# Designs tried in a protein design run: designed miniproteins, single chains, continued (2). Part 1

Scores and structures below are computed, not measured.

Each design is a single chain, and the fold is of that chain. pLDDT is the mean over its residues in the fold that is shown.

## One batch from the design tools (miniprotein)

Design m4001
Fold by ESMFold2-Fast:
Structure m4001 (fold): chain A 65 residues (1-65)
Amino acid sequence: AEAGIRALRETVERVRQLLKEKGLSDEEMEKAIRAAVQAAHDALAKGMTPEEAVRVGVETAEKLI
């Protein structure tokens, strides 16, 4: 449970850093963050490691921007 919460938090932090570097609009930022968190949460629910879940979330956000 705690490791899963940390993975979701890490996903949000990493995506926010990428978005700051790319100068995206608030709408694009919200869309990318929501998609990344959903992807990471689904990965954790399917039994992926916290590290793998963060990677999947970040990759999902990157493909939207």
Scores: mean pLDDT 79

Design m4002
Fold by ESMFold2-Fast:
Structure m4002 (fold): chain A 72 residues (1-72)
Amino acid sequence: GMEKSRELKRQGEELFAQGDYEGAVKYYTEAVKASGGKDAESLFNLARALSLAGQPAQAREAYERGVEARKA
């Protein structure tokens, strides 16, 4: 649910702030799953974490998914 997604996103943000980008990727990925792939913010946060974790192809994919999730 959205409550679970929000909590997972907060945990990912904490790890990201500590420089644990791989840990942030794990939590943001679970946040995206908990939202059913509809939370654009979690997808954009995932893209940032993936880029800093050295996974640029996966980062681009997450960013494109975030753009789609924002379409009205």
Scores: mean pLDDT 85

Design m4003
Fold by ESMFold2-Fast:
Structure m4003 (fold): chain A 92 residues (1-92)
Amino acid sequence: MKEELAKKNKFGAESLKKANEIFLELLAQYGKETYGEQSDAKAAALGATEYSNNPEKFKEMILKLADEVEKNKEKYSPLEVGAFKMLKNMIS
């Protein structure tokens, strides 16, 4: 039991790290789609600005991706599935 709890806690931490990485990548993509090609750091900052002004479009993007991953778990790594579950919880 204790070893299973330790493994679950470690997986939770790795999934949160992966969720943060995906969140930043999606912000950069959102910035590039809205403002054109930029450096990833500048695109992420622009995407964050657009998210603050139009949060529903970005939330819809994350929810659609999370639902796709949840429906097709076998096509994704367990870490990616966990990360998208965390992203969905963070934006709700």
Scores: mean pLDDT 76

Design m4004
Fold by ESMFold2-Fast:
Structure m4004 (fold): chain A 125 residues (1-125)
Amino acid sequence: SAEFRELLRRVAEEEGLPDEAIELALKHEPLLEEVARLLQSMGVSEEDAVRAALRVFLYLQTRGIDPSRFSPRKLALIGRLILLAERLGLSAPEIQALFDEALASDEAALRARIAEMEAQLAARA
């Protein structure tokens, strides 16, 4: 939608994303919108959902991986893992390693890891 494109543009500008990552996101706009919608269903705010989806697309772009190879649910779960890893204070190299492990994982393994990280974050509150 036009409203989603405006939000995507604003979040991409705020994150300082490279043009190549933005172009990949726009090429796959319906997939990115669905990933953001699924993230919102997991309790993520609209802006954080778009931010997480854009980071997933950036990481796929840097690896030369086509986002359409994955289900929207798998990409959303990976986005949720990235957000949790950032809140837990993982370094950029640790988040990159977690992303690579997540790409090789099934949805059940991703959901288990998300639950574990959410429990760790809750224990710090």
Scores: mean pLDDT 85

Design m4005
Fold by ESMFold2-Fast:
Structure m4005 (fold): chain A 72 residues (1-72)
Amino acid sequence: VRELVDLLLRLSGEQVERIGREVGLSVDTLLNIVRKGNLYYGDLSLSELAKKLGLSQSTLSRIRRLAEEILS
């Protein structure tokens, strides 16, 4: 969770929009991942965060990979 939140916080608005298009989620949903991930920072696994957000773990894993690729 920490890695995902840290990656998302480093993205520009345009980069967040790009990830949203790739995974089929709104920017508001991506911002909600940051809000919930930050609230549970270091306390939750990616799977547990996915359950809290009503998303699949696969979706969160894909968002993480896309963020890593953009910031590479």
Scores: mean pLDDT 76

Design m4006
Fold by ESMFold2-Fast:
Structure m4006 (fold): chain A 68 residues (1-68)
Amino acid sequence: MSPLEQLEQKIIDGFKHLIESGDVIPEAVRRAMIRHELRTHLPEASEEEIEAAVERVLAEIRKMEAAA
């Protein structure tokens, strides 16, 4: 897996634990947290790659919530 894919999975796993704990985090806050984490650890990634990764992570989080 690419460094971007590995970081996406790590962020998804973190949110999975929060969802399982019953924590309610607004989507705007989730988006900001994901974007910050990606930019901090992947400063070489383009703005386009970061925004695409944010949307992929949010989509996976929504799927997990829908399955619960």
Scores: mean pLDDT 78

Design m4007
Fold by ESMFold2-Fast:
Structure m4007 (fold): chain A 120 residues (1-120)
Amino acid sequence: MKAKEVLDQLKSEILKSVAESNPDLTAEEIADMIVEFLKGVDFTPNPDDSTKLVLYGLDSDEFVDTIKNFNLSKKVDLIGKDNKVFGYYDPKTGKFVAYPDANEGEKFDVEVLNEVIKNL
């Protein structure tokens, strides 16, 4: 399931629960509470190995959330669908780098990662 679909379902369930428990709250107040709660949600596809970022099976929203919650103080390997390292994060330059043998999709993913970091 895509992160956005999970977040949209969670928003709907929280909105219903909060509205039923707090009938005096306005729809706008409930929406603001949900937005603040979701800002604290961490998406880590590999919590046991902080040196590896697995991008296989992630959609664009999961990808962005993974990067926002990522510890950028260390060199990190980027792992593709075949469990091969296609690139890495360089903490000295503050950029993701694709290896020359990375496919066009993996190179594009590295460009997206660098744009996300630039705007953090």
Scores: mean pLDDT 56

Design m4008
Fold by ESMFold2-Fast:
Parts: sequence; structure tokens; C-alpha cells
Structure m4008 (fold): chain A 57 residues (1-57)
Amino acid sequence: EEFQKKLEIDKTIENRRQARERALKAVEASNPTPEQKAEIEKGLKEFEEDIKKLREK
């Protein structure tokens, strides 16, 4: 019933998490400005909220 969907969601989250971490590492290497940091934080917040919605649903 929900087991297959849950597994697919978990895999999607894992892949998204890895991609996000790589992107953040690349930005960190570029010495982000305060404005860029604000955008990164906004993106992280949206990412966390998205994960929370997926896990709750």
C-alpha cells in the first residue's frame, strides 16, 4: 500500500540530499557573500520543508 511509495520517496530524498550537499560544498569553496549565504539559507529551508512534507505525507 504505502510501502512502495515510501521507498521511492526515501530514495528520491537521498539522491536530492547528496546533490544538495555537493552544490553547497562548491558554493562554500567560492567564499559566498552575505547575499549568497542568504539565498543558500533560503534554499536549505525550502529543502528541509520539502523533505518534511514528503515524510509526513
Scores: mean pLDDT 73

Design m4009
Fold by ESMFold2-Fast:
Structure m4009 (fold): chain A 68 residues (1-68)
Amino acid sequence: SMDSIRDQITQEIIDEIRRLREEGASVEEIREAAYKKLDELSQKYNLSDEQVSEMRKNIDRAIDTFAR
């Protein structure tokens, strides 16, 4: 289902954020990498602008949590 695909994409991006953070990447580098991966996956799975916007908000929350 679309919900399962969205959850899978979100989890993959969150896992990438964790990996980059553990490798000592900057907050800006992590944000750029996460957004680039989301753009690639949004094209692959033909996500709507609304879905992409919602996922970007989730990415921002995750990064903000790690930056605190």
Scores: mean pLDDT 80

Design m4010
Fold by ESMFold2-Fast:
Parts: sequence; structure tokens; C-alpha cells
Structure m4010 (fold): chain A 81 residues (1-81)
Amino acid sequence: SSLDEEIAELLAADPTVREVADYFKEKYGLSERSVEAALERLGLDPEKTLSEQGLTAEDLRRLRLEMEIEEGLELMQEAIG
């Protein structure tokens, strides 16, 4: 899948977690709040590289999914509150 190709490229480049999260934010149209909430929820250090934290392809899939979940929660909160 295109996501698996993106994840493989990200792992090869070994960027910071912040750079990965910003990439997903731009690509999938997510908010900055969703990025911050996902990073806090997963306990990731945004300033360290993927390899410095031992992150795998599954961790990057988890980050993208968590960002999408947090975006959905934000949109629901805006609709009801």
C-alpha cells in the first residue's frame, strides 16, 4: 500500500518524530492539536529521531492512526461543545 511505502521511506530517512507527525498532518489534513494529543498519548519525544526511540513501522502506523482518532475526537467536541 502507499502508506507502507511512505513508512518505509520515513524509516530509511530516520527523521525526528516531529517531522513524521508534520508529514502525516500535511498529507492527511490533520490539525496541530491532533498531532500534539497523539504524541502525548503515545509518549513519543518529538525531538528525537525514530531510531533513537527504537520506533518500528508498526509504531509509525500507530502514530498516524492515533492522529486520525484525535482529529475525530476534536471534530466531535467542536460539533457538541
Scores: mean pLDDT 83

Design m4011
Fold by ESMFold2-Fast:
Structure m4011 (fold): chain A 75 residues (1-75)
Amino acid sequence: MEEELQKKLRPELNKKLKEIVDEFEAKYGKTPFKVEISEDGKLVTITPTSDDLELRRELVEKIQEAYKELIEKAK
């Protein structure tokens, strides 16, 4: 099932999400969003702190593209 596939990819997904966050942070100077990592390190939560809807849209879109790419490579 897709859910089991996602569970196997979770460590790679978290690594990719961190890379995206780090790249975005370097580009925008740590101001447009907040990053929280769960206690077990398996979940990364990204919360936009800016009211800039354009920046938020770009961040979400980039994360979704990376997620889709990882799932397609696992098939």
Scores: mean pLDDT 64

Design m4012
Fold by ESMFold2-Fast:
Parts: sequence; structure tokens; C-alpha cells
Structure m4012 (fold): chain A 74 residues (1-74)
Amino acid sequence: SELDELEAEAKRLLAETNERVKATTDLAEIQAIYDETAARLREMAAASRDPEAAEYLRLLADLVRHEKAQLLAE
């Protein structure tokens, strides 16, 4: 289903984001990586024809924003 395919793609994107974040110590670069990931998840949600898939992707984008906010709070 579209939901299953987009969920798999989103999980791959999040895993890639985690690896990219671990590969750098530059806080500005880490912030840019999170912003890029959140933007991609939002674009995937906007392009989705499946309301359930779109909602799932928006929730993941919010999670990424939350992780960025936690990083900045330190």
C-alpha cells in the first residue's frame, strides 16, 4: 500500500538522518540535517494521496522538529 511504502521510505530517511548526525560534530550542520529531513517529510506528506500516510509523515516531521528543539535546549 502507499502507506506501507511511504512508511518504509520515511524510516530509511530517518535512519540516514541519524547516521549523518553521528558523522558530524558541527552543531549548525546537525541543525541543517534535521531541517532538511523535516522538510522532506513535509513534502512527502503534501504529495501523498493517502490521508493516513500524510498524517503519519506529518507526525514524523513534528518528531524531527522536537529532536532539533531538544538539541538546541542544551
Scores: mean pLDDT 83

Design m4013
Fold by ESMFold2-Fast:
Structure m4013 (fold): chain A 71 residues (1-71)
Amino acid sequence: SEISKLAAQATGAVLRLVGDLIDRGDWEKLEELGKKSIIERLREYARLLRERGETELAEEVEEIAKKLEEL
């Protein structure tokens, strides 16, 4: 599925970036990137779900992203 393809690509990119930050010892940036990266990924999933007509699931995913932003 398109969601699975996006998840694989996003995961690969994030893991590569996280690995680089670990090597540099930038823990504060790692924490910031983790939260931001998850939120961006969730919003992209919501877009794909809406494109496939799964509006209710898209709304649920968007609510999770919003809650993460408020933390």
Scores: mean pLDDT 72

Design m4014
Fold by ESMFold2-Fast:
Structure m4014 (fold): chain A 96 residues (1-96)
Amino acid sequence: SEAARAVKGLGEAVKKFAEENKDMTLEQGKEAAKSLIETAQKLREFAEKNGDEKGVEAARAMIELAQKALDSAKTPEQVKNLLKEAGDKAIELAEE
């Protein structure tokens, strides 16, 4: 589906961002998590409008992991790892 492909693309972009930004600060990582939540929420709404259950599930998983990064991450490594997990989980769920 188009919505699932869009969520997969966002997951790939987030994973790449986390991998390429080795010197990312905790504050920068949390700002990235906020932006990810906003974008993923829009994609979730798009998936819901189109009856795309896989797109909704993938976007929701990404939002939950990004929210965990905002609420619980105490180090740059922790926020980076949660962003990578968000990307990986979105790719996994969108491909099924």
Scores: mean pLDDT 86

Design m4015
Fold by ESMFold2-Fast:
Structure m4015 (fold): chain A 70 residues (1-70)
Amino acid sequence: SSAAEEAERERGLEKAVEAYRLGLENMEKAPSLSPEEIAEALARFEQDLAELLRHGSPAEREMAQRIREL
């Protein structure tokens, strides 16, 4: 059971990292977003990264740090 749970968590992490990365790229290249919408998206990203850094596993914290350096 632990192995299956670990594999699911790893998939979730990979999807979260990819979503954050794509979100940043989309904001950079999305002329349809208002400054307010961009600010809200950035605030949400910051909150998600802060949660991973504070309550995540060592792997989650490592990935969050890498995203912060993008």
Scores: mean pLDDT 73

Design m4016
Fold by ESMFold2-Fast:
Structure m4016 (fold): chain A 83 residues (1-83)
Amino acid sequence: MRVEEATEQALRAVKAMAEKGVEKAERAAYWAVKAIADSFGLEAAKRVGDYVAQKMLEEGDEETAEAVRKATERVAKEFEARK
């Protein structure tokens, strides 16, 4: 899977889970960003997290955008701790 395909899949997953609640959206963001970090590296994962958060903010969902940013930061901390 190319990083562009993974990015669009992450955005779709977060949007679908946001309809069910912010906690579910945060969990979806965590697993999507973590999968990208494991496959493409932390910098790619950070870019995807930033992209998804920005898209949620553009749709007026500031709470989900913040949840995505928190999930991305959590993945970054866990990934850095593995170095």
Scores: mean pLDDT 82

Design m4017
Fold by ESMFold2-Fast:
Structure m4017 (fold): chain A 86 residues (1-86)
Amino acid sequence: MEILTGEVSGKAVRQADGNYGAEIKVLVDGETILSGKGSGPSVEDALGQAFGDLLRQMERDGWELVGGEITVSREGEVSGSLKLRK
């Protein structure tokens, strides 16, 4: 079974209520195959929730995380790649 490499893209954005909303996507060939969402009072809380949601969706949809690297900027931008198996 081949390992798929997904491109990770995401960011945390301050919302009108003062909380942060975050979305982290995994793209294969430019198509979003997985998307995690989160919210919280800080960038770190929102990104942590979004990443946790992404991992739970992976498990539910039968994806196995076999590796990868993710970089997070100070401003809450997420980039990198994940290696997935199904």
Scores: mean pLDDT 83

Design m4018
Fold by ESMFold2-Fast:
Structure m4018 (fold): chain A 68 residues (1-68)
Amino acid sequence: ERTQRLIERVRQLLAEGASPEELVEFAKTEAGFERIDVHPEATPEEVAWAIISAIANGQKHITLRPPL
């Protein structure tokens, strides 16, 4: 299943120490997300979780807002 493969790849990238920028690039290219808005202070874990959640819920856009 495409969804399961994408989620497994995100988990693998995070385990390999991927940066937020690398995770965003994966989401844009391999996962096919059309809009990805992440704040500059986002951690790799926050970005990975946002991507996994969006994939699991069939979303096409990712927005990760800075905490206040």
Scores: mean pLDDT 77

Design m4019
Fold by ESMFold2-Fast:
Structure m4019 (fold): chain A 64 residues (1-64)
Amino acid sequence: GPLSREEALARLEELERRLAEGADPAEIVAEMQRLGRDIREHPERFPEELGERVDRLGVLAATR
């Protein structure tokens, strides 16, 4: 089914934690891009802060 706000936040927090713990940045970027698309396609369903956090995670992964 469509991604809920709670699921989006949980996935984002998991990706942020995995990247901080030394997970492969390429794997994180692939999952982050998928999550970011879901959020951008439904801006009315997700707080703007979630999109900003996804963008920040992308920068962090790219700079490693």
Scores: mean pLDDT 77

Design m4020
Fold by ESMFold2-Fast:
Formats: sequence, structure tokens, C-alpha cells
Structure m4020 (fold): chain A 71 residues (1-71)
Amino acid sequence: DQKKKLEQYMAKKAADLLKKGETSSRSITDKIADDLKKKGYTDEADKLKAMPDDEKADLVGDLLAKEGVKF
């Protein structure tokens, strides 16, 4: 269940960042990665920052869909 809890946290963070006016997938993923690193999820944060921009866009879309947010 750790992976699902992490994905839920990331999804909520992505939705919150979008509501604050952050619409770039790169900026959203960078801010999520920074928060994950502060919480001790260093490996997950590093992997997220290393993703290509197209994969970051796909991930943000998936995370927003989990929160019922349409882009």
C-alpha cells in the first residue's frame, strides 16, 4: 500500500499546485519532487526529476485524473 499512498499524495499535490496557477507539467513534477525529498522519499524524488518532459506530462495527467481533475 506504500505505492498507492505515495501516488495519492502526489495526486493531491499536483491538484493543489494546479489550483495555485501552476500549469506546467515540469514545474508541477519539480515541486512534487522537492516535497517528496523533504519527506524522505529521496529515490522517488530523484526518479521524478530525471523523467523526460513527455513522461512528466503523462504522469501529471494521470495524477490529476485520480483527483477527478480534467485538463
Scores: mean pLDDT 79

Design m4021
Fold by ESMFold2-Fast:
Structure m4021 (fold): chain A 61 residues (1-61)
Amino acid sequence: MKLGTKKLYGVEYEVIETEDIEKAVEELRKKGYKVFPAFVDAAPVYYAEKGDERYLIIKKK
């Protein structure tokens, strides 16, 4: 997927592609983000949220 902003059901998320999802999730949790697994565009992703910041963490193929 592309880096940038993705709109899902009327909500804007900043998209982050990573080859190491476990590390990205761990870093976000350490920064106080709420991180949960989700499924978007027929692919597993992680949702991360803190205040006004919203991210989708997607594994790079």
Scores: mean pLDDT 69

Design m4022
Fold by ESMFold2-Fast:
Structure m4022 (fold): chain A 65 residues (1-65)
Amino acid sequence: KKEEEELKKIRQLVRDYINAIENGDFEKAEKLKKEIEKSPRGKAVLDQVEEFIENLKKLKEELEK
């Protein structure tokens, strides 16, 4: 179905976005973020992913102490 196909595309873009951030490629991450945000479904997923990434960053900072 269309929704399932859209979710698969969004999941791939989200994975690429996370990988770009992890690699320090912020320009690529910004482009991927804009691509995800073009879809209302993608924007909702991105909001959840951004919250998860923020929590992971906080955990990594604590572990680096």
Scores: mean pLDDT 75

Design m4023
Fold by ESMFold2-Fast:
Structure m4023 (fold): chain A 55 residues (1-55)
Amino acid sequence: MEIRIEVKGEVSEEDLEVLRRAGALLPPGATLKVTIFKKDENGNLVESEVTVTAT
């Protein structure tokens, strides 16, 4: 089972912590992939991916 979430815009470290905690609620063997689009300090759009696997 795989769940994908895409977040567009500015994401704080606090928001990332919430997403990590949500991953812990997944059934065993499920994978959560989160793609985050964030602007860096120079205003350039940066794409980052976070993967959480439930054990």
Scores: mean pLDDT 68

Design m4024
Fold by ESMFold2-Fast:
Parts: C-alpha cells; sequence; structure tokens
Structure m4024 (fold): chain A 79 residues (1-79)
C-alpha cells in the first residue's frame, strides 16, 4: 500500500517536470498533497485552485495524457 502511494507520487512528480503548463503543474501539486484523500473531487480541486470545474476537468485530461506513457513505461519495467 505505501509503495503504491510512493509510486503514484513519483509518476505525478515526473508528469509535473515534463509539463510546460503552469496550471497543470498547480493541479499536479494539489493531487500530490491530497493523494490519501479518498473524498477529493473535481469540485473540491476547483475550489482549492480558484478555477472552474471545467478547467479542472480539462487539465486532468492533460495529466492523464502525459501520465499514460509514463505509467506504461513503469509497468513494463516491472516485468
Amino acid sequence: MEEAREKMKELLKETKEISKDPKVKELIDVLIENIDDENLTQSIIAKKLGVSVSTVSKNLKKIEELLEPIAKKRIEELK
């Protein structure tokens, strides 16, 4: 369980490093800080960042698009 959290934080930090969008970086920071918060919703994130839910949704999609190749690479390295 702890290893999975550390792996997710590592992937999010790597995604932040490769992202060029400051708003995406801010969203990644919120996700890292709240990684153990099972009640974290897009509405709560929007409130924390002072943006619309639509902005959060758009930026989450950008994070998923960046994270997917990194996650695939990490999974392949585990084989």
Scores: mean pLDDT 73

Design m4025
Fold by ESMFold2-Fast:
Structure m4025 (fold): chain A 102 residues (1-102)
Amino acid sequence: TKVTITLKVKPASENEKLLAGLALGSSLFSVEGVKKITVNGVEVKSAEELAEIIASMKPGETIEIVIEAESEEAAKKAAEVVKHIVEKGLSDVLELVSIEIE
């Protein structure tokens, strides 16, 4: 099962973007059943790699995160984790645009 998450980067410092990326990445890599994560077409293997991509982005740019999950349940859990952390914890740095599960 595949989850496509689209986020928009808000005006923030490089350090704020890096910390937001680390929090998001750490949360995603902690979800059981996540097989692969790609960010704007590039595979990321750690929270740090995801954070570096977010930190390099300009305000107003969109980021596409694609998660390959072992099951529909794992895919839904990953989507819920992202929605929760972005809307409740990272809303000053990242805006949730869409989440699609296929």
Scores: mean pLDDT 83

Design m4026
Fold by ESMFold2-Fast:
Structure m4026 (fold): chain A 100 residues (1-100)
Amino acid sequence: SADDEFASIRTMLLTIAHELLEEARRRGDEETARRVEEAIALLNQRTPEGALEAARLLREVALRMREEAEKRGDSVTAQAYARMIELIDELIARLEALLA
């Protein structure tokens, strides 16, 4: 059902958000931590519109983390964030389908 699909997407986005939040906090990146906390607040609204906005914010954070990993020559970490971005793009497409 659409409700089951949304619940699945929301759970995956929350997992991504918590992973990015932990990394931001580990690095002392307070600005990134605040942006991820905004995404979590949007996910806590439990609306497809809020989840779509959250997914876009998380994508921007993951993209920056990928670029930073690439700059320091950390290809393993850069590839992990590239896979996370691919998953976020899939979740965005699924949310857009729910809103159509």
Scores: mean pLDDT 91

Design m4027
Fold by ESMFold2-Fast:
Structure m4027 (fold): chain A 100 residues (1-100)
Amino acid sequence: SKKELLLEGIKLAIEAYKLLAEEFKESDPLLAEGFKKMIEELEQIKAELEKNPSPENLERALLALKSAYDILSKIIKEKNIKNPKILELLKKLKEILEKL
């Protein structure tokens, strides 16, 4: 279902941000804290969608997921991220978005 795809996508985005926060925690602590903030916001959107899969919450989750994909794609490109786990998470996130 659309709800299940959105929840899985949010989980993948959270995992990618967690790995990026760990990778940058010493070299760029402010960027790492930014990722932690994005994780908090995605976890709130996930929790709200799990409690109430309204059309409004589905749309909010979709927009948040698209935004997360764009941010992750830009950071991976600009910071030359080669971590295969992060790249695999981004690939899976793209596949989910293509089904939505």
Scores: mean pLDDT 90

Design m4028
Fold by ESMFold2-Fast:
Structure m4028 (fold): chain A 79 residues (1-79)
Amino acid sequence: SMLEEARRAAEEIAARLRWDALHTDEQRAAAVLHIGLQLVERGFPPEAVAEVVRELGDRLGVSEPLREEAVERALRAAG
């Protein structure tokens, strides 16, 4: 499914990031947004991008308000 492919792509991108260098909620949120924007650029559908950004943000300790902001910003970039 497109959702499973988006999850794998996000995990590959996340694995290349230095999460130990991201000390603030805002820095982690920016990294999750970056991953979301990369999924948009790769042509993943908005519903898959939203789901993956929420899941990844939760797993990586991004607070709920910043996580939802990252979702909204990634979807806005999708048009």
Scores: mean pLDDT 84

Design m4029
Fold by ESMFold2-Fast:
Structure m4029 (fold): chain A 80 residues (1-80)
Amino acid sequence: EKEKAAEEFRELAERLLAELLAAGEITEEQAAAYLARVDELIEAALESEEEFERLKKSTEVLRNSHSPEQRLLALIALKS
């Protein structure tokens, strides 16, 4: 189910960005920009099977990695 996968991705991304913001690793402006990009990627994934596969792979990194850098890179990888 695409909607369930999108919800999981959004929740994991929000948790990562909140952790990084609380740690002072990113600014509030950067966190807002990443969340806006997450929303764009979710919209694309709901309309495209190729983008949906990319979203699933990023979700696996967000779930399984304890490295904030690796998790942030998973979000960035979907920009290009």
Scores: mean pLDDT 74

Design m4030
Fold by ESMFold2-Fast:
Structure m4030 (fold): chain A 71 residues (1-71)
Amino acid sequence: ASLPEIVAELKDAIAAGDRDAILRNAEELGRELVRQGVPEDLLASSARVVARELGVPEDLQEDFVAAFVRG
């Protein structure tokens, strides 16, 4: 999937409160960024920015970052 498609699915999952979909999309987004050459040491910082900007629930923030880095 393209980066815009993954971001759109993540926004939909956040709006729906679908925790499993949020984490699956986090992992896909991390994987896509690694494929595009984003350094591994920047993934956690990128994940925190994305989670904050898109409104990931606070109690899911750590799981989101972990899934994003795991991708």
Scores: mean pLDDT 81

Design m4031
Fold by ESMFold2-Fast:
Structure m4031 (fold): chain A 75 residues (1-75)
Amino acid sequence: PDDEAIREAARILYQGYKEGKLSESMIEASRILRKAGASDELVNRMLMAATQLLYEGKSVEEIEAALRKIAAEEA
């Protein structure tokens, strides 16, 4: 996925978590990432990492950086 798709996914997940709608935001973020060429495995890995960081109180910038790193590593 490109940088714009990753940024948008991070934003949606962050806002969804703050609003108590994480599950709904995960569905939307997964759709954006898949449209941007992410495999199901990569999407699941990214969503798991984002969820952990959200519960740890990390910023949207930190979540975005982590997702970019995961996408670059394919891990």
Scores: mean pLDDT 85

Design m4032
Fold by ESMFold2-Fast:
Structure m4032 (fold): chain A 93 residues (1-93)
Amino acid sequence: MAEEHVERAVEALRAGDWETAIEHLAEALHLIHHVPYEEALKKAREWLELARKYGLDDEEIADLLQAQWNAARSQVPAEVEERFRKREEELEK
């Protein structure tokens, strides 16, 4: 589920649709970390604004987001699943 939102955020960035990209990143953060959507939306906006502040254009930001997602999926699948489960448990407290 989070994968679909990351893919949509990447496509929105490549299309120059900044607001749609922020919304899909917020949904991914909400699903992964179970933070309130409003907080996820703020964090997504801050991350994208920071990337632009470092001189990255929308295509470069999209490539970076895709690369980070691919790296996370390929590093240790069992470790990633365990971390996701632990995050869900910690955030529900």
Scores: mean pLDDT 69

Design m4033
Fold by ESMFold2-Fast:
Structure m4033 (fold): chain A 70 residues (1-70)
Amino acid sequence: SLEEVRERLREVILEEAGVTLRIMGLYVELKISTDPEEKEKLRKEIEELDAEAARLAAEEARLIAELRAL
């Protein structure tokens, strides 16, 4: 239903916001860090979160398409 799709879209957008804030925090840590091993760990964490952000963006696009088809 329209209501179910709208609620799921809201949930996805909130999840995207959370992931974005985490990525931003890790970029701050990466900029401040002087330890090469810590920088590598932070880069890997950012890459994992970037993949999650891409997944959520794809889900958002799908839900928007579903709303437009209703």
Scores: mean pLDDT 88

Design m4034
Fold by ESMFold2-Fast:
Structure m4034 (fold): chain A 87 residues (1-87)
Amino acid sequence: SAEIEALKKELGEAVKNRDYAGAFVILLQLRKKLSDEEFEEALKEALKDASKENLQALIEFLRALQRAFPEEAEFFELVIKVLESLL
């Protein structure tokens, strides 16, 4: 959908700009709209050209949020698993 393509583009730009808080908000929006498999593919496509440095920084940001919000553990583990596969 056009909305999903726009969110994927915004996610790539947020990570490129080191806006990890903005990236997190976009990740939540994508997760609400997509199945687990569709979400994993959307993340891989959105972040395929992201630098390893920025991906690692996003992983560290998400690990910090996971400690603050343990009720969302499944979401954080799903995202981190995909990001680690891109390293």
Scores: mean pLDDT 88

Design m4035
Fold by ESMFold2-Fast:
Structure m4035 (fold): chain A 96 residues (1-96)
Amino acid sequence: LPAPGAEVTISLDKDVVKSGETVTATVEVKGAKGYKATVYLFKDGKEVAKAEAEIKDGKAEVPVKAPKEPGTYGVVAVVETDSGLSSSAVRTLTVV
């Protein structure tokens, strides 16, 4: 089988936070050389926040400040790699 594309994994240090707290998203890249990770927060189908960090040794820790509005947010990482853009599965962040 041909080698799969880049595998991107995202994990959050907290799944539930208070408004304005910082959450660290850990983004890992396998199968390709990653250069930059961008973490997006979505609510009601709209991008609400964005944070970026450089990837070193296949990993980036991206601090993201929780929005002031309470609610459930989708979190996804998009990574720039030597094979193009790759995205993670969607995680959920709850702001209380």
Scores: mean pLDDT 81

Design m4036
Fold by ESMFold2-Fast:
Structure m4036 (fold): chain A 60 residues (1-60)
Amino acid sequence: SIAVRMLRASLEEARILGAMSDQEIAEVEKAIELAEQGKLSNEQATEVLNKILEKIKAKL
């Protein structure tokens, strides 16, 4: 899905920038797994994406 692709792309950017801790990365990976299983709502996926983007923005 588009949501999963956006979450993965944003997580990769956050990893490159060192914008998130190992624990935060693991939490996002779990959210992506749930999204791939259809167990994460669109609202929850948007919330996770916004969290990643805020972390990236704080590093730029």
Scores: mean pLDDT 84

